# Designs tried in a protein design run: designed miniproteins, single chains, continued (4). Part 108

Each design is a single chain, and the fold is of that chain. pLDDT is the mean over its residues in the fold that is shown.

## One batch from the design tools (miniprotein)

Design m15760
Fold by ESMFold2-Fast:
Structure m15760 (fold): chain A 86 residues (1-86)
Amino acid sequence: SEKRKKVAELMAKVIEMVLKVNEGKISLEEAFEELEKLAEELDEPEVIPAAKKIVEEAKNLSEEEQKALERALEAYKNLEPLSKLA
């Protein structure tokens, strides 16, 4: 389903942005820009405020929390290929 794919892409991007901000690879402003761009491309702009809030609230994660999110993101990406039979 199209909605499911859009939600999957947005969730993966939110987790990716949270991890990159915590690792000091990008700023919060850069993370917000990436989220806005993806949400606009997917025609889901209504999710932008919630996505930004998640990144802002999760900007200071412990190393254990970051490790858990990395594992969750990897598991999520590994499940994405299972949603399509090529």
Scores: mean pLDDT 77

Design m15761
Fold by ESMFold2-Fast:
Structure m15761 (fold): chain A 84 residues (1-84)
Amino acid sequence: MIKEEIRELYKEYLENKTLEELEEEGEELEKKPLTKENLIRLGALRIAGSQLRQPQPEEKIELAMEMLAAEIEGDKSLIEEVKE
């Protein structure tokens, strides 16, 4: 599940990276193709960076991860063009 991947990366970024390192990694990720994997990484990094700058309640972090996962899966953005 994309949400689970976001949560794992978010925890890794939060524990192993500084705000400056997250900013630099985000800039590098933005230069890469907008693949599902890169979007997951970029999103998790942004959530972690936000938490390091201004701590948020767990519910807000969970909601942000769920919304990001839904967006990446195309659930809210690309639901109209599903064809086999």
Scores: mean pLDDT 73

Design m15762
Fold by ESMFold2-Fast:
Structure m15762 (fold): chain A 77 residues (1-77)
Amino acid sequence: SIQQSVISQLQDSKGSLQQGVVTQQTIDNAGNASLQAQNVLGDQQAADLTNQGISYATLGDYQTASNYLDQAIQLLS
């Protein structure tokens, strides 16, 4: 399902953040998941949490970023 695909993308990005091995693909995958959560699943809160995670990841705060992605995953599950 699209919901499971979004959850899987967020889990992959969260794993990369927790390992501290963050690439542009990690950010892009989270961004795509956010767009799908908003535009396909209609879940603005999950999209907002994911976007907050991306913002913290771009600042190098991977722990806070991971926590926001985890909240988005829990909301979608």
Scores: mean pLDDT 86

Design m15763
Fold by ESMFold2-Fast:
Structure m15763 (fold): chain A 94 residues (1-94)
Amino acid sequence: SAVDIVRKMIKSALDFVEENKDLSNEELLKKGTEYLDELRAQLIAEHPEHARLVRSVRAILIRVLEDSAKNNDSVEKLIEKLKKVGEKIIKDVE
């Protein structure tokens, strides 16, 4: 279930960005952080044994959003960065 939690968090982040692609990078960072905080709280409540993993993945995903906002990345570039980071996290947990 650890890898399933990681996949769910990555998919949720990607889906959030796709659904909100018309927002600025700063709005994506702000609303994305709020979304990931809610997802973190939900997943920790459902799977307290994976709380450390959930907090770690949330921190990494927010760092990607922060990096993309700082660099003024396109939505396509942000999605590419999230996919690459997601692949690394999944590989490290599998």
Scores: mean pLDDT 88

Design m15764
Fold by ESMFold2-Fast:
Structure m15764 (fold): chain A 55 residues (1-55)
Amino acid sequence: SKVVITTESGVVTVLDMSVEELVKRLEELGYKYKVEGNVITFEHEGFKVKAVEID
């Protein structure tokens, strides 16, 4: 599984992890997040970040 992360500024990065692993990492770092299906939304440094799991 891979997660594609997109920021409001248009930066795109790909992480070799599942949505569940990303959620665990966000919780460990103390982030507030929202989950709807395979889409995760959170804020980093004042910017909105959107993460989607792909195969």
Scores: mean pLDDT 78

Design m15765
Fold by ESMFold2-Fast:
Structure m15765 (fold): chain A 67 residues (1-67)
Amino acid sequence: MLEKLKKLIENKDWEGIKKLEEERIADIRANMDRAGLPQRTQDIVIEAERENFKLEKERILEEIKNG
């Protein structure tokens, strides 16, 4: 996951970055559906994961700028 994100950021492939985020979110939702979690609970978890993705993206941008 992180290696794919880094490659997309290096190539400035913003569409690919959005697709990677949505694929990650879809996998998390599928796992929560299998666990029988309510939609509202899933939405809270997804919001936290989107924030984590944003932080990961920012860290990679700093690494690219410094490398």
Scores: mean pLDDT 80

Design m15766
Fold by ESMFold2-Fast:
Structure m15766 (fold): chain A 82 residues (1-82)
Amino acid sequence: MTDEDILEKAKKFLELLEKVGSESLNELEKRAKENILEKKKSFSELKPEEQETVKLLADIYETLKNEHPGELEKAVEELIKE
């Protein structure tokens, strides 16, 4: 997976969290969202801890997409309620 693929998947996951009305982001996830969605930073411009957070968000998105095809929003809603 390229840095661009990781970044795109993380962005899609964060956009899904916004769409389902999630306010449950932790401080690292909030910083990742600010840096990649608002400040438009590339993956290489992120701090190591933010890069790891972005990779984790991308992995969660990929897993949910593969396990819950067509029900991705529902899967995200259930994830944030836990």
Scores: mean pLDDT 74

Design m15767
Fold by ESMFold2-Fast:
Structure m15767 (fold): chain A 81 residues (1-81)
Amino acid sequence: MPSVEEIIEIGVEAFELYVKTGDLQLALDYMSEKFKEKNVPEKHAMTVYHIFLEQVDKYEAGEISKEEAIEEFKRRARELL
């Protein structure tokens, strides 16, 4: 199983891809492919998707900045994985 830090790195890269392109599906597909390559268990992948989408929603609502979204994602991923 990859480390929590490797999983976090994938999520951060996906979030930056989303912000750059505006394409949420592209970012989710990127995470899905990387999680498959690294044999991330489905339960952990689902947890990461949940945290990721919460940060996307807050960012789109203007509640948090890109930097705040990334830091909150890292914090919660370390707590829950």
Scores: mean pLDDT 84

Design m15768
Fold by ESMFold2-Fast:
Structure m15768 (fold): chain A 92 residues (1-92)
Amino acid sequence: GVEKVLREAEALVAEIEALGDAASRAQARALLRRLRRLGEEIRRLLEEAREAQKRGVSREEALRLTAELLRKIGEMEDLLLELRRLLEEARK
């Protein structure tokens, strides 16, 4: 879930801060801020989806919410991969 991804990201950032230069540390912190914001957006969207299900929304609205959720999850995965890449560069 989102909490597990954020914990993994925080661990990656801590390692980059120990090993990296000033630029790598700044980029890692920026990526973590983006991940935290995205996590809040995903949590909010999941709550919207739960409320929508209770109200019996249209198929079109359900598909829109699902597509937006999947897009944000993909963005979160991309940011986590960028943190892993940054850590590998810091280890060189």
Scores: mean pLDDT 85

Design m15769
Fold by ESMFold2-Fast:
Structure m15769 (fold): chain A 64 residues (1-64)
Amino acid sequence: SLEELVERIVREIVDLYKQGKTLEEIRQHAEKILNELKKQGLSDEDLERIRAAVDRVLAALEQT
């Protein structure tokens, strides 16, 4: 489901942050994921939902 996909991407982002990746590197990695999902036929609406979830997580990490 879209929810399971969002959860997997969020976990990957948190893991990258724990590995010492910068927020900019994580944003670039997230854009690569979104581009691959677009190639796989994910809708623009679903891509924007994933992007919104990524942006929320990154905003939370910036406050830490």
Scores: mean pLDDT 84

Design m15770
Fold by ESMFold2-Fast:
Structure m15770 (fold): chain A 95 residues (1-95)
Amino acid sequence: SKEAEEKEKLEKMKKILEERWEELKKDEEAFKKELIASAKTVWMALKYNKPLDELEQLLLDFDLKVLEEETGITREELESLNSIEEAEKLVREKL
């Protein structure tokens, strides 16, 4: 069924994301760039409150989890920011 195929795709995507973050952690500059990019993407999604599909929601939740674990920045803190530049600055200051 389509539901079983979608669930399998989401499980595969989660594994790919976990493996990608572990590899990125081996390169400090690549890791920092990815955290900054994730914060900017997350801030845009949260600020504009766009309806997300299941994959987009998985990606958002994963990025939020990584940002909090690695920098201590919460969803609420990101939502309180007024610009994408402030989101980038906050992540850079926590790194």
Scores: mean pLDDT 81

Design m15771
Fold by ESMFold2-Fast:
Structure m15771 (fold): chain A 69 residues (1-69)
Amino acid sequence: SHMEELKKYNKQLKEQSELGIKSLNKSAELAEKNGISKPVEVKVPLLDEEGKLSYETVKRAAAKPEPAP
């Protein structure tokens, strides 16, 4: 049924968004630990498993990493 397809799609979108946030947070933490850049917090829109829009705070690098010598 259409409702089952929507639930599955929304669940997949939420899982993908959560993976993306986890990757961004990890990248920002690594950049900060290596002294490359300070992380900044931004709010990103996410869809829950019911298709409801919500916002979560994520960390991202504030500046581009400098090339290694």
Scores: mean pLDDT 67

Design m15772
Fold by ESMFold2-Fast:
Formats: C-alpha cells, structure tokens, sequence
Structure m15772 (fold): chain A 72 residues (1-72)
C-alpha cells in the first residue's frame, strides 16, 4: 500500500511502524547518517531530518517531500 511521506510524518511520534518505514526510506535515499541506532529515537530524527531538508530547499520543498510516495 502506498502512503505519502506527509502521512508518515503525522504518525511518526505515535506510530512505531510508520517511524520504522520512514527509517528504511531515508536509508534508501542515502540519508542513513540521519537515522539513529536506537529505535526509540528514530521518529524524532525523521521529523528533524525532513524539516531541515524543507528549510534548506525553501518554502515549498516541504510540500514536495511530504507528497512523495512510500510503499508499506
């Protein structure tokens, strides 16, 4: 089932499965260094990583990132 990055981010703080799938996606995209070894901290790192990328690339980049499809 395909979901958007934005949908995963909404659940990262409350849904361990969503955080784990986001970790896998970040590693696939080459951002493995942004993913902590501790599973309990994975969701916080994802929120920060996506926010930082959105800030770096400018105002609407966050919307583009959140619209990317992720397979579950």
Amino acid sequence: MKVTVGELLQNVGTESEAARKFAEKLKELGFSELVPEDDGKVNEAFRKAVTALAEKYGGKAGEVLRSLDVEL
Scores: mean pLDDT 56

Design m15773
Fold by ESMFold2-Fast:
Structure m15773 (fold): chain A 86 residues (1-86)
Amino acid sequence: HMSPDEQARELLDKASELSDKAVKAAKEGDLETLRKYYEEAEKLGKELLEFMKETDEKGIKFDVSSGSAAAINVAGTYVTYKLAEK
């Protein structure tokens, strides 16, 4: 028993947590840990996108605005990884 918005929020929370951990790993210069967090964030981002697609297929209108934080958090983790990779 969970609304689509609540399910998406759980995925967003996980992405945010990984983003925070990625920032700390980048600060420490730990590229292996940063890479791991990037891969986990990428997987969560894909799960979120597939979830949104499935709700759309069922005719459920999903507010894209509520997902903006997910895009920012996943993108932030990716950008942090790309910057540290150099």
Scores: mean pLDDT 63

Design m15774
Fold by ESMFold2-Fast:
Structure m15774 (fold): chain A 93 residues (1-93)
Amino acid sequence: SEIDELIEKMKEAIEKGNIDEALEYLRQAFEALYTEFEKADKENSPELKKRIAERLRKLDEVTGELVKKNPEAESEITRIRKELVEKYQKKKS
């Protein structure tokens, strides 16, 4: 899965202390997840929604590790999430 690969790259970037790279992978992973969620919602597929929820949970766990390594990243993570929520609210998919 592209999303799973992005999460693993994010973990690697965190371990190396490449915070900007980790935030870039986080943004890409969230965008991919929201795209998959739109498809799952349109198809009314509980199984796809469950898979997306599990990946969101894994991404949230890795995001927690990023904040532990660099607390300043919390503001940027919040900004990324807010921008994506606003984007998808406009679509109302």
Scores: mean pLDDT 79

Design m15775
Fold by ESMFold2-Fast:
Structure m15775 (fold): chain A 77 residues (1-77)
Amino acid sequence: SEKKEKYIKLGEEYYQKALASTDPEERKKNYIKAIAYYKLAGDEKGLARVTAQALKDGYKFTEEEINEAKKEIEKEL
């Protein structure tokens, strides 16, 4: 529960950073981190929202890219 809440908050934070990013590479990094956090949280609605917005902004991520981001997050806990 507490871990899930932390991941949702971090997902929201990185999603907002992606929306505020003017650099395409920083925007990409922030989107993939947001997606990874929402997946770790099991927040299906948050995941759907951020994925749709990333796609609208021209960013498509493979399952492999998302899994690597998830592993990176888990190492930093």
Scores: mean pLDDT 85

Design m15776
Fold by ESMFold2-Fast:
Structure m15776 (fold): chain A 96 residues (1-96)
Amino acid sequence: SKVEKVLEEMREELLKFLDENPDATAQEVIEHIQEIAEKLIKKYNLSEEEKRDVDYAVSRVAIALLIAEHLGYTPEERRAMIERAFDQALADIKAR
């Protein structure tokens, strides 16, 4: 689906950003994923329902980033948690 393609591209682009910016704050990473989401929503011409699915995934990742920062996770631990957040969001979307 278009949503799956968007989530896969968001995951790849965000993980690359994290690898290149290990000192980025949760706020900076959240702002970056929001920009990625807006770009991909426009690129794939998502419907309002598909946009809600993408917004759900962004929210899950944002919560994970805030938790990682609060708990003092390493860049490697943060990366793994973000991958899990994407996997869980995709599973939740497919289960509907």
Scores: mean pLDDT 89

Design m15777
Fold by ESMFold2-Fast:
Structure m15777 (fold): chain A 64 residues (1-64)
Amino acid sequence: AERVLDAAEAERRRREEKIIAYGEALAGGTAKSKEYAATLPEAEKAEVEAELAALRAAEAAAEA
């Protein structure tokens, strides 16, 4: 059970890191963020972009 929780937590953390790094690259962030974004496959970029759009929509709703 704990091993499954650790795996799920690690996967969630990796996904959050991808979203943040790609978001920073789109915003004109650091060279490191841009380099990371450039290495992502197109399919993965589309997925991260969709998640960023959803996150920004949620933040806009929370501020309203």
Scores: mean pLDDT 69

Design m15778
Fold by ESMFold2-Fast:
Formats: sequence, C-alpha cells, structure tokens
Structure m15778 (fold): chain A 93 residues (1-93)
Amino acid sequence: MKEEVKERLLEIAEKYIEEILKNKKSDPEKYKKLKEEFIKEIEEIAAENGLDTELARKGAEVIVDKIEESESLEEARKAAKGGIESLVELLFS
C-alpha cells in the first residue's frame, strides 16, 4: 500500500506540474483551478486509503507552493518528488 500510494501521488504530480507551470503566467484562472484539483486529488487518494486527509491536504498545499517557486520543469519535478516522498512518510508514520 505505501509504495502504491507513493506511485499514484507521483503520477498525479507529473500530470499537474507541467500544466500548473504553463498556466501560471498565461491563464491565472486555469492556474487556480489546476492547483485546487491537484490538492483535491491528493486528498482523495489519502481518503481512499484511510489516511489523514487534513495532513494530505496541507502536504499538497506545500508541494504546490514549491512547484510555483520553481522556474523550470526539472526543478518543479524535483520539488514535487521530494515533497511527495516526505508526505508519504508522514501519512504512514
């Protein structure tokens, strides 16, 4: 379960990272919706697996903030991966 949850969260992050960065400068409304959807999907996976949904939501918010601070896709991917790995350790601790 822990590794499966981590893989699913990483897949979600990869899906949203490029779209979030692309829309940050070009479409502020779509950018806001993408961030909300990303956070919601992480929270839903936590709920589906009986994990702390409040912790998952807060962790997702921190991950999104780090993605936003990244100036490149590569930096955003590294930030998201590290954030997800940390969040998974907290959720299963």
Scores: mean pLDDT 82

Design m15779
Fold by ESMFold2-Fast:
Structure m15779 (fold): chain A 79 residues (1-79)
Amino acid sequence: MAVATIDFTAAPERSAAAAMAGVNAAYKEGADVTVQQVAPGHWRLTITAEDKEKAEKAAKAAAKAIEKEGGTVTGITVE
């Protein structure tokens, strides 16, 4: 299994929509997702998939969805 981590920031009124958009996009790619608020306005999505390619695809889809909802992706790591 592989893990991708996405860190992002969003305004308080956009935080829930951005986080949910990221989670839904990753789920559509067949990945499991955990969402965590690491600081006020700062969120982390941990995406778990069967392999690294699937984790990267899910992370890319989630990042795009987060930005479309007004979030700002600050980092993506895949291992």
Scores: mean pLDDT 83

Design m15780
Fold by ESMFold2-Fast:
Structure m15780 (fold): chain A 64 residues (1-64)
Amino acid sequence: SAELTRQLEALLEQLRAARDPRTIVRLIGELSAVMSQLKAVADPATYERLQAQRDEVLNEIGER
């Protein structure tokens, strides 16, 4: 859904900006919850795109 996609994109931006480990862990948890909801309602192509965006952001954070 458009709402869940907006929530995911907002969480990804917050995650990119976050520097505090506690905040990062919380945002990753929230991201996982939104991804689970998207898996149930999004078409496969949209889900794959959003999953790729998530993985890119998580990789960037892991390299810090």
Scores: mean pLDDT 84

Design m15781
Fold by ESMFold2-Fast:
Structure m15781 (fold): chain A 85 residues (1-85)
Amino acid sequence: SELDQLRRRANDLISQGDNAMLDDAPDEEIDKIIEELLRLSEEFRSLGDDQLADQLETYAEVLQAYRDGDHDRARLLLQKYLYSL
């Protein structure tokens, strides 16, 4: 189904984000992942899945904080994201 395809894409992007943080990826790579996460969040919201949309927005904020060098904020947001699962 379309929703299952979007969920697989979300899981793939989250894995890419986790790897980007682990590998200290360039800002440009992190920015592309953020852009795709926010686009996908809008797609879930348009389909009425506000919970998944909110989760993806929170994870995008993790990557934004990490990219900005605010590692304490990134860790706090990641913990909130994980507890929302």
Scores: mean pLDDT 87

Design m15782
Fold by ESMFold2-Fast:
Structure m15782 (fold): chain A 80 residues (1-80)
Amino acid sequence: MSIKEQADKLFKEAEEKLNNLKAKTSEEALKKIKEIYDEALEKFDELYAKAKTEEEKNYLFEKYEKFKKLASEKVEEIEK
């Protein structure tokens, strides 16, 4: 599996976890979002370390920034 394919899979899995997140309280929801976020960041960092080309690194960075935005938007929805 290529770095780009691994990045796409990681992003999809993290997005699905955020979208399917169920919690009874805002506190539980925020904790679960943080756990999903921290796990995804660690995996993106591992992929970035394995990336051999600037193109692969830029692709990972774009996926990472998109994921950060999704997680931030999910936090804002819960805090409203």
Scores: mean pLDDT 81

Design m15783
Fold by ESMFold2-Fast:
Structure m15783 (fold): chain A 61 residues (1-61)
Amino acid sequence: MSEEERRRIIEDLKREFGLTEEQARDILAVAEGLRRALGLPDSQLEPLARMFAYAEVTYRG
């Protein structure tokens, strides 16, 4: 996945979930790690990142 595509996902996470730059980057890194470990296509990265973002916001409250 390109740097431009990764940056776009980070900006979307910040916009949709009210995350900081650091939080969005951490969530994307976790989602990328899981996607790679499971052999999922790049198209699954953004859905995984959104799921983790939702969990992060819910957990930290």
Scores: mean pLDDT 81

Design m15784
Fold by ESMFold2-Fast:
Structure m15784 (fold): chain A 59 residues (1-59)
Amino acid sequence: SSLEELITRYLVQGGLSREQARRIARYMVENGLTSISNREAAEIAGVSVGTVSRAQRRA
């Protein structure tokens, strides 16, 4: 979906891999979420909370 693609591109620009970003984006779209916590995103992507926090700050 276009929304999944937009979220994926945003997270990749922030420094996540395409696979990590796509996992988060897919979860958000499937669950109708407009936002997600850094902790939940980190758990879904299999990365540290710090990695997600830095991605959000750069994007």
Scores: mean pLDDT 79

Design m15785
Fold by ESMFold2-Fast:
Structure m15785 (fold): chain A 82 residues (1-82)
Amino acid sequence: NDSILDSLKNYLTSKEGIDYFLSLKTETEKNKALEQLKMLLEDLGGNKDIIDTNLSTIKKAISNKDEENLKKAITEAIDSAK
């Protein structure tokens, strides 16, 4: 479980992962990506309230092109599932 979460964190906070999130153009694309991440983290034992808070921060960071806050929010969301 932790190994899967560490691999996910390493990928999503890499240049490729950050570029993926920053490439999401529409509200539909953003919401779909975030819903998939939410479902995965909840299934892996994540705390719903912490996940929801960090997903809101991720969405704002994507809209603002804020790479630093995006990395931080992804890290906090995934670490909350450990």
Scores: mean pLDDT 83

Design m15786
Fold by ESMFold2-Fast:
Structure m15786 (fold): chain A 70 residues (1-70)
Amino acid sequence: SAEKKELEKEFEKVAKEALELIIEGKVTDEEKEKLNEIASEFEEALLRNDLDEAKKLLEKMKELVRKIKE
């Protein structure tokens, strides 16, 4: 579906930002584990066509990236 593809694209964008922060040395090992956990859960939600859960996980990823930038 178009909505599923759009969620995937948005998540990819946030994941790219997270990767840039990792390359800059701004992410702790605990934060890397959390980012990976959210990414795995997001993939599982998309596989199940659970778009509401996918949206929540996208927001959780955005929040974690925002916190790291602080």
Scores: mean pLDDT 86

Design m15787
Fold by ESMFold2-Fast:
Structure m15787 (fold): chain A 70 residues (1-70)
Amino acid sequence: SREELLKEAQKLYEEAMEIYEKNRDNPEVQKLVDEILKLIEEAVNSTDEDEMRELIQKAKELLQKAKELA
């Protein structure tokens, strides 16, 4: 459901911001977080649940990469 996808997006946002704050001096991680935040913004503004799900999945993949580099 859209409501469940919005909750996933909120959780991703919170995790991305925590990584951002802990890695302010790591430009590679900062760039990945910026990309994650853009995907989350696109997802929450989408009216298509399938598009929203795809954008959230891309954000999750980038978040995992950011965690590995942090």
Scores: mean pLDDT 86

Design m15788
Fold by ESMFold2-Fast:
Structure m15788 (fold): chain A 67 residues (1-67)
Amino acid sequence: IEELKKKAEEYRKKLDELNQQTNELQKRVAGGTREQVLDVASIGMKGVGAASSYVSYRREYEKLLKE
């Protein structure tokens, strides 16, 4: 149980890092270039992958708590 909780927290930290990186690029895009827009899209896709992993581990963690 504790191992799944640690994994969920680890993936959450990675999501936070990707969100910060996305926010930084969005600010640059506000006055930015096509290149910066593509970078934001790329990071957004990476964030979706990390979110999927986080949800998977969180679901397993909550399932164990219910048992």
Scores: mean pLDDT 64

Design m15789
Fold by ESMFold2-Fast:
Structure m15789 (fold): chain A 110 residues (1-110)
Amino acid sequence: SEKELGKLALSLLNPKLTDQEILQKLEKLSPEDALKVLFGLVYWASKLKLPELVERRLPILLDFIKKKDKELLLSNYYVLIAQFGLSESPQAKQLLLKALGDDEAKVKKP
């Protein structure tokens, strides 16, 4: 449910939460729901001024989504870049490009 995805996104702002605990929660989600959790994380981190938590959590979330549905990341590239801009995280765009790897060239130019 949207409420449970929102709770999960907010819980990712807890710096004590381990990568293993996050991965265990993500494995139960569809790639679309994991993307919703990513957007929720970015939204709350922006509102609470916690860009460092976006940078800490992005690699795990992006890798999870990429492994299950890489096309979902490609089709949402510009939405992701816009949301990352709102997070004030200077590394977020580079983390997305690293996750895309060789498929970075398939993204439409800005």
Scores: mean pLDDT 77

Design m15790
Fold by ESMFold2-Fast:
Structure m15790 (fold): chain A 68 residues (1-68)
Amino acid sequence: SHMQKKLEEFARELEANRDDPAARRRIVQRRHSELLENNDYELLDRLSRIVEALAGGEPVEDVLRRYV
């Protein structure tokens, strides 16, 4: 689905920028703003869980299985 594709792209983009905290923060802020403008609160919650899981060191493939 479009939703699953967006969440997968987001998770992989964050993982690609694992060593760049400034880039990661900009990515999260951009995606948050997009979802807020669309009033998609369910996706906002899932996005936050993806951020927390990746920040906690979970492998991206495991995060995708849980939240996408």
Scores: mean pLDDT 81

Design m15791
Fold by ESMFold2-Fast:
Structure m15791 (fold): chain A 87 residues (1-87)
Amino acid sequence: SEHIKRLEEEIKELESLPESDEVRLRLARLLAELGHGYAREGRYEEAIKAYREALEILDTLPPSEEVELLREAIELNLKRTEELKAK
């Protein structure tokens, strides 16, 4: 919970900054980490929301190998988390 709280605070700080591709990519990475944190605690609904928000942000960025690899990793974790929630 302390780890999740720190990630939520860092995300809120980033959201207050002027928009740029670098800020958006960093925000997507932090949202993915937040999703991992929620999933680890069995908070699957919050994890799914965080992963989906990260993917939405990645869709706003220019295509790149880094963006595509991050997308694939998040999509895999999202699918696994949805399967865990359904059980």
Scores: mean pLDDT 86

Design m15792
Fold by ESMFold2-Fast:
Structure m15792 (fold): chain A 64 residues (1-64)
Amino acid sequence: SVDEQLDSIVEEIKRLYEEAGLDADAIADNIRRHLDHLRSTRSDQEVLELANRILRRIKTYLES
């Protein structure tokens, strides 16, 4: 489901921030709330594409 895919993406973002020593809980919660809000005005595909772009950008920035 879309909810399961978004949960997986947000959990991966949370893991990356935890590994970087940052407050992952607040960041992950804010990202999830933002994505859920966008689902009211955007398609599920658009929201998943945005979530994956956020994840890729975070990976590039924090894992470098």
Scores: mean pLDDT 83

Design m15793
Fold by ESMFold2-Fast:
Structure m15793 (fold): chain A 61 residues (1-61)
Amino acid sequence: SEADEIIARAVERARALGLSQEEIDAMKARLQRAFDAAEKAGVSELYPEIAERLIEEAAKA
């Protein structure tokens, strides 16, 4: 799915930024929950924007 592809790219980017596996796993869980909420609200077009925000939050520690 589009959501799975965006999550996979977010994980790759987080790994490139030097995040630990625990930080990556936590970010992935937050992405999954946020995407589920966005899908239920009918705003799946926000997936890329949500992913960028959560990657930035994870990278800031």
Scores: mean pLDDT 84

Design m15794
Fold by ESMFold2-Fast:
Structure m15794 (fold): chain A 99 residues (1-99)
Amino acid sequence: SLEEALKQAVKDYAETALASDDPFDKAVGLALKELVEQGKYEEALGLMLSDAIAHTLRKRGREEEALDFLRKQIEKLNISPEVKEKALAYLDEERERLA
């Protein structure tokens, strides 16, 4: 079904993101993995869109805006505090690298 294909696409996206060496991808992948485990596919799709926006900002040289935007989107997610802290830590490490 289209719904099953959509769920699989989200799972594949999360797995690919977690396997990346990019801190943005690791942050998104970690948050997506928990959203998938909780069955929160609408929030997962929203986060995937946020990731696409952040990627566009990065391609335009707006790295700090991409970090701030993605951090705010992850902070709004209804995921466990532990996973949220780990995801945000990847973005915070990248921010420190850019400073």
Scores: mean pLDDT 87

Design m15795
Fold by ESMFold2-Fast:
Structure m15795 (fold): chain A 74 residues (1-74)
Amino acid sequence: SPAPLPEEEAKEIVEKIKEILKKYGIGEEVKELLGSIAVSLPEEYQDELTLTIADLHTADSKQDEEALKKIKEL
């Protein structure tokens, strides 16, 4: 299993992901990417992402693609 990201880096990435998701919403490709990222996060930040996702609007395919690109840039 990959080692978790350092706490400071994990916090920064989660905050940036939350900002992207609030702007674009959540779609299927972003859900899969977030699952892959969650494996690299400490448990506390995995829970924070899960709570964030629960409150998001559904993204259309273009919004999902834009969010995917921005998250991959992190």
Scores: mean pLDDT 76

